# Designs tried in a protein design run: designed miniproteins, single chains. Part 96

Each design is a single chain, and the fold is of that chain. pLDDT is the mean over its residues in the fold that is shown.

## One batch from the design tools (miniprotein)

Design m3548
Fold by ESMFold2-Fast:
Structure m3548 (fold): chain A 89 residues (1-89)
Amino acid sequence: KISFTPGDLINVLNDPSVKLIILMPPGWEKYIVSIDENNRVTKYYDIGGGVLSDILRRYSPDSFISTPKIPVYVPKSEEEAEEILKKEF
């Protein structure tokens, strides 16, 4: 069950306050995380693993992949995801 639209994802990717995107492993939610200028977490977006792939195909990979300023992580475990979040926030 997705909690956002393709338009919401595009808005997040165009938001200069977005510093990190994390796709959680199978069994977890998939999140895009936004932070403010004080490094405080302000937004979470559940994107589901398949939805991001479908959006990238629909809007052209170049629309997102050519934006090299937002790191995208696909952690191998829940522990790795927590470590990334703790390091960035």
Scores: mean pLDDT 50

Design m3549
Fold by ESMFold2-Fast:
Structure m3549 (fold): chain A 59 residues (1-59)
Amino acid sequence: MTLYRARLRAYADGRLVEEREIVAPTASAASEAVRAWLEALEAAHPLDRLEVEFEALAP
């Protein structure tokens, strides 16, 4: 089975304020988890920059 890893970094005032890693069984599940997290984070903080990386993990 292939797993997908999403790595997230959020910056405010030029500093890293949140970093999170999500592992999901499908790319769609990983994307949905990232989307929900970003919406919650954006509502809580005035963010300067967001970085999102997706990676397929070998089975």
Scores: mean pLDDT 74

Design m3550
Fold by ESMFold2-Fast:
Structure m3550 (fold): chain A 64 residues (1-64)
Amino acid sequence: GEKYVEEARRAAEAGDSEKAVQAALAALYSGDLEAGKEALRAIVEHSTDEAVVAGARRLLELLE
């Protein structure tokens, strides 16, 4: 879980939207719901890609 949160944050800060999304999905698919939510929050906070931010927000709404 934690490893994917770090990966998502670094990728979002670097502007690598695809890698950020892959890391967040990997956290969710691992069954670590809290790490998945944290990875999605990192994308919302650090990504400048509006489509990716909208997708991350939508997933957070479904999980919260």
Scores: mean pLDDT 79

Design m3551
Fold by ESMFold2-Fast:
Structure m3551 (fold): chain A 56 residues (1-56)
Amino acid sequence: TAALRQQLKAEFDRLSAESKAALDAGDVETAKKIGEERFKRSEELTQQIADALAAA
């Protein structure tokens, strides 16, 4: 629903900001970990959306 979409957008916005801050600080390893976590989370979210649509 819209509430779930807003929560997920906020989470991705936060991860993007953290990744940028890490890169600005020269912490490439932290930025890579955030990128990997974001990718993994994106896959989970796609599955959750598919499950929600199947349940409707």
Scores: mean pLDDT 76

Design m3552
Fold by ESMFold2-Fast:
Structure m3552 (fold): chain A 83 residues (1-83)
Amino acid sequence: TAAGETGRRAGEAANAAGLAAGTLGGGVAAGMAGIAGGVAAVAKEMSAEEAGRLAARAAEAGAGTGGEEGGRAAGEAARAAGA
């Protein structure tokens, strides 16, 4: 399922950004967020709605584990996917 796989990739990238912020710090989180943004852009072309939903869920997870940095990185990925 192309839409499902595209959304899953975007969500995984956003989730990785949130986890990186919590564990490795803001610099690594920025790199992860960049990857998430790229994946979200691809997802936006094929399945913006699904990608946005997964990215938003990752943003909530990132906020819980990485605090402000995690939430910010994941939120940027969610915005890229949804807009």
Scores: mean pLDDT 52

Design m3553
Fold by ESMFold2-Fast:
Structure m3553 (fold): chain A 93 residues (1-93)
Amino acid sequence: MQKIYVYGDAGLNALKAQGMEILKEEVREENGKRITYVESSTGGVEVVMVETPESTAAQLARFKALPNMEVRVVGGFNSAGTAAAGVIGTEKP
């Protein structure tokens, strides 16, 4: 499975809005991290959500420091319905 790392609701909502076809979604909480397992038409994906007050720039810096990580910035809405920027890190195979 491909791992996608998402910080906060804004990133996940933007990923869905950009055309990720979600067939099933399961949310789990482990060690203070919210983990969302997503099944799509192209296969299973593990989405790890971490609630953080970090800025978009700080999230980008963290992901860019990781090897084999593809990172993008997305626009969306947080769980309160306010406009926010999210960062999505996708682990390269």
Scores: mean pLDDT 56

Design m3554
Fold by ESMFold2-Fast:
Structure m3554 (fold): chain A 55 residues (1-55)
Amino acid sequence: SLEDERARLQEEIRRLSAEIAAAGADPTATGEELQALVDRSQALTDRLREVEAQL
């Protein structure tokens, strides 16, 4: 269901936010690695908005 998809997307976004924070604190992390995480976060957020628009 869309409600189940929303819950899964919210959990994935939460995990990814923690990963972005960890990467940002890591002096060995590259800007490319950070950008990839940010891009993934944006895609998940866009999908969440689409799902919420259907609820």
Scores: mean pLDDT 85

Design m3555
Fold by ESMFold2-Fast:
Structure m3555 (fold): chain A 66 residues (1-66)
Amino acid sequence: MEEERKRVKELIERLTKRALESEDPFELGALHTALAVIRVTSEKEGDEEIAKLADEAIKVVQEKLA
């Protein structure tokens, strides 16, 4: 389980970096969807740490789309 959590954290970091460097609304929309799935799943499982990381990444994407 901990190795899975590490992979998810690394994924969130990669998606966040991609969002910061992207100006493409289509790519930003896809990144938002991926992060939303991670957040909802983490909230359902009670993983507050990963849910918070995903929420912070979603805010980055939303700022880019605004």
Scores: mean pLDDT 84

Design m3556
Fold by ESMFold2-Fast:
Structure m3556 (fold): chain A 69 residues (1-69)
Amino acid sequence: SRREEILAAIRAVADATAEEAEAAGLSFEEIAELIQRVVAAGVAAARAGASPEEVTAAGRAVADELLAA
């Protein structure tokens, strides 16, 4: 279903972000905060009717911004 595709997209972008943050040496607390923000962005996009690709893009944009800080 489309809901399953959206949930898979959120999970995939969150998992990829966690891996990148771990590789960058972030603490457990920093990774947890980053993932919460990535998931929140994906959920917000999904609630606005975004496609799975748009949900992934929304999560990635937040991840890129926070990893660059």
Scores: mean pLDDT 85

Design m3557
Fold by ESMFold2-Fast:
Structure m3557 (fold): chain A 60 residues (1-60)
Amino acid sequence: MKEELEREINEAMVRMIAAVGMLGSKEEAIESLRKAAKLAEENGLEETKEEMLEKIEELE
């Protein structure tokens, strides 16, 4: 259960990072990572949440 959810969140994060590199949509990538971080927090995935937030800071 947690492993499957973590995989979905990680896949979403990778897609967002790829979108920034291909489309230059830094703002949209930040919003998507923020949503992923919130989803991780709601499901008790603290480490995944922190990773998403770190990615957001790197993009800003």
Scores: mean pLDDT 69

Design m3558
Fold by ESMFold2-Fast:
Structure m3558 (fold): chain A 87 residues (1-87)
Amino acid sequence: SMLEEVERIAEEAIRRLEAGEDPVTVGKFLMTRVLDLLTENNVPQEVQDEVLKVLEEAGKRLAAAKTAEEAKEIIEETTRRIKEILE
């Protein structure tokens, strides 16, 4: 399902953080992969716009994150909010 694909993308983002990748770079990866997924699945523009707002907020929080643990929490919360929008 699309929800399972979102979770898979988030798990990849967390793996990248654990590998020492920069939180801002990981945030851009998350945004690109999720938006591509929504477009490929013909999700309505209104729903895509709601998800984009959540991802933009996550990007700002990731830029301010001081630790990998904080960045992981941001990704986990962002993933939960996206799944709620898509349910």
Scores: mean pLDDT 89

Design m3559
Fold by ESMFold2-Fast:
Structure m3559 (fold): chain A 76 residues (1-76)
Amino acid sequence: SAATAAFVKETEPLAKKALEAIEAGDVEGAEKYLEELAKKYLELAAKLLPAEEAEEIAKKTKETLEREIEALREKV
């Protein structure tokens, strides 16, 4: 879909940086890139999706971000 293509195109560079930081054991870098990725997802969802879908994505993105950051911090 056009929305999926836009999400991939806009988020791919940040997702790549987050993965590279995780693989390098750079918890601080991974956290920063995951936060930027989450922010970008929220911006795109608000622009490209109906309000109800944007709200659901915002909720899921926040929950996923909080969980992933906690997991990274626990492995330090």
Scores: mean pLDDT 73

Design m3560
Fold by ESMFold2-Fast:
Structure m3560 (fold): chain A 93 residues (1-93)
Amino acid sequence: RPLTPEERARLAERVRRSLEDFIDFVKDPEKLKWIAEQFGITEEEVKEIADLISKALAENKTLAEIGRMLKKYAEEKGLSENVKKFADLLEKA
């Protein structure tokens, strides 16, 4: 069953807020390190991901476009499956 336009808009808004919260979260060096450890990537790669998301949000990119950008970045950098799965979820949201 496809989501209604209103259901999709509400989910997109919640995911967008979560991305904004993530960008704010990783501004703290201790939290940045923790996220890097959880995803099995470097602190520098977390910063690059946050910068990519921040720029895409500022340019009013859709969640699907942000997901595609993250997937491309993860593939180019050889990042963990957890990052690729997260990108796939954004593309499908």
Scores: mean pLDDT 77

Design m3561
Fold by ESMFold2-Fast:
Structure m3561 (fold): chain A 66 residues (1-66)
Amino acid sequence: KILEGFEALAKNDYEKAVKLFEEYIKEHGDEHPLAYRLLATAYRKLGDTEKAEIYRKKAEEVQKKI
């Protein structure tokens, strides 16, 4: 559930948050900009600024198509 990802972020468990949001995208498809924004936030908190930027752009790209 997406709520479990939010709980992981609140607990500063960013690695678990990444896993939970990636599972959400895998289960519900790639047309969910919120999930990509949350994934970008989790990667940024982990210090992976390159992956954070990739998923931020992915969220913008998905949003443009809606």
Scores: mean pLDDT 78

Design m3562
Fold by ESMFold2-Fast:
Structure m3562 (fold): chain A 66 residues (1-66)
Amino acid sequence: MKLLVTLSGSVESQVGIVLRMIGDPNVELKPLSSDVYEVTLSGSEEEQKKIIEELKSDPNVKVEEL
């Protein structure tokens, strides 16, 4: 599935989130702007849901399903 992910907060927190996503083989990132990313998720539905819930748990991350 595809997500629109908007990052806020400190530069350090944003870099940490991007590095965590890049480290996941089931996540593909496409930068749209300095703090907005198109995220393509692969793997099982349960694995995809887990990633979405992890992102939504961070108050500095906004997730929109495309």
Scores: mean pLDDT 80

Design m3563
Fold by ESMFold2-Fast:
Structure m3563 (fold): chain A 114 residues (1-114)
Amino acid sequence: MVEVVESGGGTFAEGGSVRLSSKISGPGEVELAAWWREAPGEPLELVASLTKDGKKTYDERVAGRATISWDPEKKTFYLDLRDLRVEDTATYYTVVVQGTRLVFGEGVQLTVVS
């Protein structure tokens, strides 16, 4: 199984931008990597996903503000968010699909202040 370690969280100003990073290391094939978030009082929601064949999907709430990318040399999965909103405040998790397994990172906290 891969190990998943997220970074890049913290406190950011509304209207700013952030890059969240997820280091995906270790053996096994990754079929899908996704960013999910859990905002206070809200369910766990998909932010964006990237399949092994390069298909990207984005949730409508972040469409046009979010970009995901994979760096094969660094084995790092990025989520770039621009035009940050207070509603982007959440814990962000990377979820990796390997065969029949879901591998979760520990999550990284993003706080957006007005």
Scores: mean pLDDT 86

Design m3564
Fold by ESMFold2-Fast:
Structure m3564 (fold): chain A 74 residues (1-74)
Amino acid sequence: MDEAIARGQAAMDRLNAFYERASKEKDEKEVEELARELGFDEVVAREIARKMAGSKSAQEARDGLVEGTHAAGA
């Protein structure tokens, strides 16, 4: 089977775990550390944390990641 598919699945599993953790975390600094552990840059991680902290669901956390990444990178 394609190794790229397996690596993509592992990356998605890690990202989904991050969304679940971030949706339960209320401290922006904890969310920032989680984003940095995933390899996001310092500035991007901080914006992601600001948008994701206090999310009520994994979907809201995912939306916060998109908004934070866009704010920092665009």
Scores: mean pLDDT 69

Design m3565
Fold by ESMFold2-Fast:
Structure m3565 (fold): chain A 72 residues (1-72)
Amino acid sequence: MSEEEIERIAKEALGRAILETGGFGDPEKLVEKAGAIARELAREAGMSEEEIERAVELAKELARKAAATVAA
């Protein structure tokens, strides 16, 4: 699995999390949901446990940055 594939999954997870939570009103819920969706997507893609954790961490980081940008 390439870094590009991990990034793709993380971005897809963030997009789904935003739709499910209704936006950036609760940053903690957005971060948690993005991580959960990234874990599911990465498992479905057949990623290793290490790659799953990297996708989860990236999705959570992207969610935190997005929420911080809106709050600023």
Scores: mean pLDDT 79

Design m3566
Fold by ESMFold2-Fast:
Structure m3566 (fold): chain A 78 residues (1-78)
Amino acid sequence: MAAVDEAERLVREAEQLFKEGRYDEALELLRKAVELASKAVATGDPAVTARAMEILERVRELEKRLLEADPSLREKIE
Protein backbone atom coordinates (compact mmCIF):
# COMPACT_ATOMS: atom_id res chain seq x y z
CA MET A 1 0.00 0.00 0.00
CA ALA A 2 2.68 2.57 0.98
CA ALA A 3 4.75 1.88 -2.16
CA VAL A 4 1.83 2.47 -4.58
CA ASP A 5 0.81 5.65 -2.71
CA GLU A 6 4.40 6.97 -2.94
CA ALA A 7 4.48 6.11 -6.66
CA GLU A 8 1.28 8.13 -7.26
CA ARG A 9 2.78 11.08 -5.36
CA LEU A 10 6.01 10.93 -7.40
CA VAL A 11 4.09 10.91 -10.71
CA ARG A 12 2.09 13.99 -9.60
CA GLU A 13 5.34 15.77 -8.64
CA ALA A 14 6.92 14.74 -11.98
CA GLU A 15 3.91 16.19 -13.87
CA GLN A 16 4.41 19.50 -12.03
CA LEU A 17 8.18 19.50 -12.76
CA PHE A 18 7.40 18.83 -16.45
CA LYS A 19 5.12 21.90 -16.52
CA GLU A 20 7.98 23.92 -14.97
CA GLY A 21 10.42 22.73 -17.69
CA ARG A 22 12.46 20.74 -15.14
CA TYR A 23 12.67 17.68 -17.39
CA ASP A 24 15.70 15.97 -15.79
CA GLU A 25 14.13 16.12 -12.32
CA ALA A 26 10.76 14.94 -13.67
CA LEU A 27 12.47 11.93 -15.28
CA GLU A 28 14.28 11.03 -12.02
CA LEU A 29 10.95 11.01 -10.14
CA LEU A 30 9.35 8.85 -12.86
CA ARG A 31 12.17 6.30 -12.49
CA LYS A 32 11.54 6.11 -8.73
CA ALA A 33 7.79 5.76 -9.38
CA VAL A 34 8.46 2.79 -11.72
CA GLU A 35 10.56 1.06 -9.02
CA LEU A 36 7.82 1.56 -6.41
CA ALA A 37 5.02 0.51 -8.78
CA SER A 38 7.00 -2.64 -9.71
CA LYS A 39 7.36 -3.45 -5.98
CA ALA A 40 3.60 -2.96 -5.57
CA VAL A 41 2.85 -5.38 -8.46
CA ALA A 42 5.16 -7.96 -6.80
CA THR A 43 2.84 -8.10 -3.73
CA GLY A 44 0.26 -10.02 -5.81
CA ASP A 45 -2.72 -8.00 -4.50
CA PRO A 46 -5.09 -7.47 -7.48
CA ALA A 47 -6.29 -4.02 -6.27
CA VAL A 48 -2.71 -2.82 -5.69
CA THR A 49 -1.64 -4.30 -9.06
CA ALA A 50 -4.45 -2.42 -10.85
CA ARG A 51 -3.35 0.90 -9.27
CA ALA A 52 0.30 0.16 -10.07
CA MET A 53 -0.57 -0.57 -13.73
CA GLU A 54 -2.41 2.77 -13.98
CA ILE A 55 0.67 4.51 -12.53
CA LEU A 56 2.98 2.73 -15.03
CA GLU A 57 0.72 3.85 -17.91
CA ARG A 58 0.85 7.47 -16.67
CA VAL A 59 4.66 7.20 -16.38
CA ARG A 60 4.93 5.84 -19.94
CA GLU A 61 2.79 8.69 -21.32
CA LEU A 62 4.73 11.38 -19.43
CA GLU A 63 8.11 9.87 -20.50
CA LYS A 64 6.85 10.05 -24.10
CA ARG A 65 5.95 13.73 -23.64
CA LEU A 66 9.35 14.40 -22.02
CA LEU A 67 11.13 12.86 -25.04
CA GLU A 68 9.03 15.02 -27.40
CA ALA A 69 10.01 18.13 -25.39
CA ASP A 70 13.71 17.17 -25.02
CA PRO A 71 14.99 14.31 -27.24
CA SER A 72 18.38 14.33 -25.43
CA LEU A 73 16.61 12.64 -22.47
CA ARG A 74 16.40 9.44 -24.55
CA GLU A 75 19.82 8.31 -23.23
CA LYS A 76 18.53 8.56 -19.64
CA ILE A 77 15.34 6.57 -20.37
CA GLU A 78 17.19 3.79 -22.22
Scores: mean pLDDT 79

Design m3567
Fold by ESMFold2-Fast:
Structure m3567 (fold): chain A 71 residues (1-71)
Amino acid sequence: GKEAIEKARSALEKGNVEEAIQYARDAAKLGNYEEAAEIFEKASVLAYQRGDRELANRARELAKELREKIK
C-alpha cells in the first residue's frame, strides 16, 4: 500500500500522470482509498493544465468513485 502511494506521488511530481494513476489504482485495491483519491484529484488537475481533457476527466471520475467508497 505505502510503496504504491510513494511511487504514485513520485510519478505525479515528475509529470507522469498515467504512471501516477496506475500506482494509485494499485493502492486503492489494497484499501488506501483516501490517499489514492487525493492522487487521482491531483492527476486530474495536472492533466487539465497540460490540455489532456480526456485524461483529466478519467482521473476526476476515478477520484469521485473512490470518494463515494469512503462514506
Scores: mean pLDDT 82

Design m3568
Fold by ESMFold2-Fast:
Structure m3568 (fold): chain A 89 residues (1-89)
Amino acid sequence: NLKEKVLKKIEEVEKLLEESELEEDRRQEIESMLENIRQIVENSDDDLVLEGLLEAVELLEESIRKGVSIDEVRDQRLDELAERAERES
């Protein structure tokens, strides 16, 4: 169940965020993003959408764990997706 997997990942990232010493503005940004993702997950049964949301939550987790910006993690993930797409072609 992909929906359950995404919701579980959101819970894990929320716990990580509570244990982190992030600046208040960055914390609010991540909390807002997680809430938006959760709302989409609760209202969607599209596996493609749910897979994309799972990857988005994983990007947020990586941002918190590595202490890098969300933009930097997103750019790194886009490079990984581009490389994967090239290999499938």
Scores: mean pLDDT 75

Design m3569
Fold by ESMFold2-Fast:
Structure m3569 (fold): chain A 90 residues (1-90)
Amino acid sequence: EKEEEVVRLLVEAQRAALAGDEARAEELLEKAKELYEEIYAEDPEKARRTLLRALAESARAAAEEAEKAGDLELAAELRRLAEELEARAA
């Protein structure tokens, strides 16, 4: 559950940041940081995999927003990054 919550919070933070809501993004990032530190204290490898999954999902969210903005080149690059990060998370 903590792992899934960190991924969700980081994805929501990324969407907020891309939408220009910097205050909301910062709030969500602080919550994610607290949960991440708890996971890391118990299992650093689990924390590493959780972060990689969160980065992959955040990249997908960023790609979606880039596509909506008409930046198809950035969207494609972010999707490739997401696939790479997901593969590394195993």
Scores: mean pLDDT 82

Design m3570
Fold by ESMFold2-Fast:
Structure m3570 (fold): chain A 107 residues (1-107)
Amino acid sequence: AELERLREILAEAEAAGIRVDLVYAGDGEVAVGFAADPADPAAWGLATLDAEMRLSARGHGGDTEAAARALAFAERAVEVLRRAREAGPEAYERVLELLREAEAAAA
């Protein structure tokens, strides 16, 4: 299930010291950002699904391994959101809620 897959991704990220830093949903788009180092705000990765559910991925912090790892987690989380949306609106909302809970817990 998509929700269980997200729990696995979040547990793996937490074990690596990587956290959900941003969750945005609006105007048909969804964006998920992960931060790889609480002391370095430049070490982050962001992945976005557009209104057509196209994956777009961005990293910041230059060519750092930490930024690349954060981006990889963001892409994995966004892929779970895409699959959950294919399963239906209830599955999508549950996955999105878990991401928002992880973002709140990281603050």
Scores: mean pLDDT 79

Design m3571
Fold by ESMFold2-Fast:
Structure m3571 (fold): chain A 82 residues (1-82)
Amino acid sequence: SALEQQRAERRALLAKLQAAKEENKPFVDELAEKYNLSPDLKTVVGWAIASQKFDTPEAKELREMAMERLKALNPEVAEILG
């Protein structure tokens, strides 16, 4: 069914995003140490960087949401990633 295909595509994208986030962990850890980021903001930075590798609408929406949160809570880190 179309719904099962959408769910499978979402799971595949999530797995790719999680893998990309793990690859970026050293850079995210360095930014978190330098800018004293909370664990929540460190997670947001990870998703912002990971989502940049994918051209899907879902990845673009995730990046926009992550960047909006970073701009509100840590504008300096948002500028580095934008």
Scores: mean pLDDT 80

Design m3572
Fold by ESMFold2-Fast:
Structure m3572 (fold): chain A 102 residues (1-102)
Amino acid sequence: SAAREEKERLKEELKKLEEEGAPQAEIDEVRKRYREALRKDFSAESVARVTRLGLRESGVDEATAEALARAAARGAAEGLKAGSDDVMAEAIARELAAVRAA
């Protein structure tokens, strides 16, 4: 999608600016645009939907798929709030581990 392409482009631009030691003001402008693009590309609801579909296609039962999808959505919401892929990955992993422990 156009939103995904813009997000990936801004992510790559941000990485290059940081590696080249660009002025902080320029880095901050691109970070702001990346955060906005990230929010347009995806939501906690879309993460839940895609996770549920993928698990169901893999033969996971409906109740387990729903529990894991909701866990992934909670982690995604935390990552989106923070504007960080690393926070999102950590939060999703933590939420999924909690469901597996139950």
Scores: mean pLDDT 78

Design m3573
Fold by ESMFold2-Fast:
Structure m3573 (fold): chain A 77 residues (1-77)
Amino acid sequence: MTQEQIDAEARLALVEIEVAIDKKYLNKIPESEKPEVLKRLDRVIAEAKSIATQHPELAADAQRVIEDAEKIKKEIE
């Protein structure tokens, strides 16, 4: 395993954690914080798409993160 692969796996794990936190607290997000959560979800989706493009071996896991983030985004919107 290369440092680049380790970095990619770590980044994917971090965005997975961010999505899981947003999903857990979805029903408790104040209206004033929804724009900030949406911005975070957009960054997570962009990061996961980048990882999927650069690391095809992580594409399936990245796609799950993207799908979960997009579902949360629609629930908040």
Scores: mean pLDDT 81

Design m3574
Fold by ESMFold2-Fast:
Structure m3574 (fold): chain A 97 residues (1-97)
Amino acid sequence: MKVLTDEEILARVQETKERIESLSPEEAVKLAVDTVSEILDAWAAGKARPSLEVLDAIIELLHLAGKKATKDVPRELQLRLIGLTLQVIGIREELWL
């Protein structure tokens, strides 16, 4: 797992948000899920700790991907999106209560 700075995470989240506007619903959800999962894996390994700003940006990205989630998006991807959103909200609450 690679070390990510808050600046690198914010840049990646912003780039992903811009890209998902032009992607198909399935590609948009997959890219958002893969991006957030990679960030959370880096944090869990003790290599990066999400700031409040990073967590809010991730939640916004997942919400934007969710707006594109149509019935044609595989159920497993939709469930991963929901699960990651709840996980990030939980992390935010635990770290910044």
Scores: mean pLDDT 78

Design m3575
Fold by ESMFold2-Fast:
Structure m3575 (fold): chain A 62 residues (1-62)
Amino acid sequence: IEEEIKKLEEEIEKLEEEIKKLEEEIKKSEGEEKLEIEEELGILEIRLGVLKRELKRLKEKK
């Protein structure tokens, strides 16, 4: 349980860091390249939401 929570927290931190990097890249990018990064960002944001929901469930132990 604690090990599972730790793994999810690490995955969430990794995704949040990746999202932050892509957000900075979007600010520097233009045209089609910007559009591709925006699509990647959207996918990572969805994954982050799923992991955060799972983490909350495990922390509540319900």
Scores: mean pLDDT 78

Design m3576
Fold by ESMFold2-Fast:
Structure m3576 (fold): chain A 66 residues (1-66)
Amino acid sequence: MLEEIERATREALETGDEAAERRALELAEAVGGEGRLLLLRLVAEAGEALGTATTSDELVERLRAL
């Protein structure tokens, strides 16, 4: 499951595909705390590397709401 979250998250970040983003969020929710933490970490790392803090902040807010 964590491997699937990582794969879906990387796909979403690479392609901007809304379906891949939705898959990553669904998988993270299914796993719970560990899945949400992994998703948050991957998005934060990508945001830092790309300088796209806004995208990371939006996903962080979604995860906090879950």
Scores: mean pLDDT 66

Design m3577
Fold by ESMFold2-Fast:
Structure m3577 (fold): chain A 75 residues (1-75)
Amino acid sequence: KPVTLNVIGKASTPDAAERAKEAALAAPGVLDARSIQVGDTVGVTVTAESEEAARAFYEAIKAVPGISDVKATLT
């Protein structure tokens, strides 16, 4: 069952949203990813094929340079 993961974090670089989207699309089981950056806030919405895939992406995004204080909601 596909799930949607919404992630919000703090961005220290202007390309943080693009890096986050690239990390999401490279993650196994991610079907689609969208990112947006407004000032120092980055948002990423991911559609994953499973909760396991969504959790794997959540761990990956915490490791992306320029992104900190990551919060996620799974639906």
Scores: mean pLDDT 81

Design m3578
Fold by ESMFold2-Fast:
Structure m3578 (fold): chain A 83 residues (1-83)
Amino acid sequence: SQKLITEAIGLILRAIGSIEHGRLLMKQGKYEEALKAFKEAIEAAKRAIELAKKAGDEGLVKVAEKVLKEAEELKKEAEEKLK
């Protein structure tokens, strides 16, 4: 479905935007806010994977999975900074 592909792409772009926002917050020492941004990126990427799978777009699934992995690694980094 073209609609599912478009929605999945939109969610991937949203996840990337949240990752970039979180990275900026990390540089500013705003680790609690960065953690929230990375959690938002994880949620968007997970939804993008679900929609890409429903659309049967294996390439889009792989892109969304890479974005999810990056967001999860950054979430762990932000959590370490809060210890």
Scores: mean pLDDT 92

Design m3579
Fold by ESMFold2-Fast:
Parts: C-alpha cells; structure tokens; sequence
Structure m3579 (fold): chain A 67 residues (1-67)
C-alpha cells in the first residue's frame, strides 16, 4: 500500500535520522549536527545524492569553519 514516492521519502528520513545519531556519537555539537542535516536536506531537495559519509564530510567542514 505504500507508494514509491512515500517509500523513498521514508528512506530519506531514516537516513537523516541515522546520520544525526552518528554525528552526535562522534562528538559533534547540536549546532553542527543541525546545520549538517539542513545542508543534507537542501541537497536532497535539489536531487543530489546524499550518503552518511557525505553528511559527515559536511559536518567536518562546518566544524573546520568554526573559529
């Protein structure tokens, strides 16, 4: 009964929640995690591929820019 579009949205949601937990376990603060997730969602909305590794790289870049 689940549509293809809804299934894909659920997969994207699960991915973002998983990487949020991973980033927190890696010691990134909430501000970095929130910004990385927003950037990941922006890329997904633009039709770009987003993986856990790509979100970790975004978080790392955000941390490097922090002072």
Amino acid sequence: MISKEELEREIRRALLEMVAGLLRSMGYDKEIVDEALKEAERRLDAGEEVTPQSVIEIAKKLEEKKK
Scores: mean pLDDT 77

Design m3580
Fold by ESMFold2-Fast:
Structure m3580 (fold): chain A 69 residues (1-69)
Amino acid sequence: KAEELLKKGEELRLQGRYEEALKYYDEAIKLGEGEVKARAQLNRGQVYHEMGKKELANELFREAAQLRG
């Protein structure tokens, strides 16, 4: 389920497996609602930041913040 996909994405991100982590976060966003979706969006932004894509990461962080409001 969405929460399990989020956890798997987090594990992959910590291993530096960014492309795989993004796939799990994208699925968590599609299946999740509320806080789970917002957290998946935030973690997706963190992956892009760690990949050096700061502008995209900042946009995704802003989107995640809006989902929590």
Scores: mean pLDDT 79

Design m3581
Fold by ESMFold2-Fast:
Structure m3581 (fold): chain A 68 residues (1-68)
Amino acid sequence: EAEKLLEKGEELFREGRLEEAIRLYEEAIKLDPNYAKAWENLGRALAALGRDDQARIYHGKAKQLDPA
């Protein structure tokens, strides 16, 4: 389930395993492309890696899905 992949990705992110966290967020998005939180977390992990252009794109997608 997408939510469980997100939770595991968040654990990896907290451990500093950013690239592994990104892979789980990408899998969560494959299962649920409307999962705004997965796009948000993907953007945050990419920003932590210094991939600012990619992070901006995914943050934009998250806000488009959940503009709150």
Scores: mean pLDDT 82

Design m3582
Fold by ESMFold2-Fast:
Structure m3582 (fold): chain A 86 residues (1-86)
Amino acid sequence: SEVAEKLIEEARAKLEKAKEEIEKKYKEDKSFPEEKYKELMEELKKLEEKLKELEEKVKAGEATTEEVQSTAYEIFSKSEELVKEA
């Protein structure tokens, strides 16, 4: 499904931007707590794992449209939240 591929691409792009923004904040702000940085990076890793699982299900033809929309949106919105927390 082209719709599924587009949603996955948008979620991936958002996740990559979130990683870059958090990494930049950590490097530029010496007062940024190292422990908070580790926690944010751990949450980003969990979102990457969810995205990979979704991609594998889509390739296998096992993902419903509702599952793709729901999971991709969760990854997208959680990525935004992590940037705001940073």
Scores: mean pLDDT 85

Design m3583
Fold by ESMFold2-Fast:
Structure m3583 (fold): chain A 71 residues (1-71)
Amino acid sequence: DAGERFLEALRARDAEAALEALEKLKEEAIKAAEEEASTLPEEEAEKFLEEAKKKIEELTERARELILERA
């Protein structure tokens, strides 16, 4: 569970472990978005994937900043 590992790393203030868990969370989130998009009509799938990837990237950058500020 990447989410649980990420939270545990944050609690332990292990910035390296938190960053590694964050990268895994990002990869899993992108895969989940791609799988969901595959169930949508093509035009809707393209819009959904574009928005989902943008949101995932924004959240990942924000989380990365928080990890580095705490470390």
Scores: mean pLDDT 77

Design m3584
Fold by ESMFold2-Fast:
Structure m3584 (fold): chain A 58 residues (1-58)
Amino acid sequence: KLLARALKDYEATSPEELTIKKGEIVEILEILDDIFAKVRSLETGETGIVPLEYLEVL
């Protein structure tokens, strides 16, 4: 599976987005475009959209 680390805190601004904390590990489920990815939090199991610029692929 493709894992990424949150480079900084991201607060969801819509129901489709996921709030993540800096240092949190997420699984990239799909890359939607050059700006956004759908991810799953490994801590909570929740899924949502996060900007790719907030993620470092591991």
Scores: mean pLDDT 83

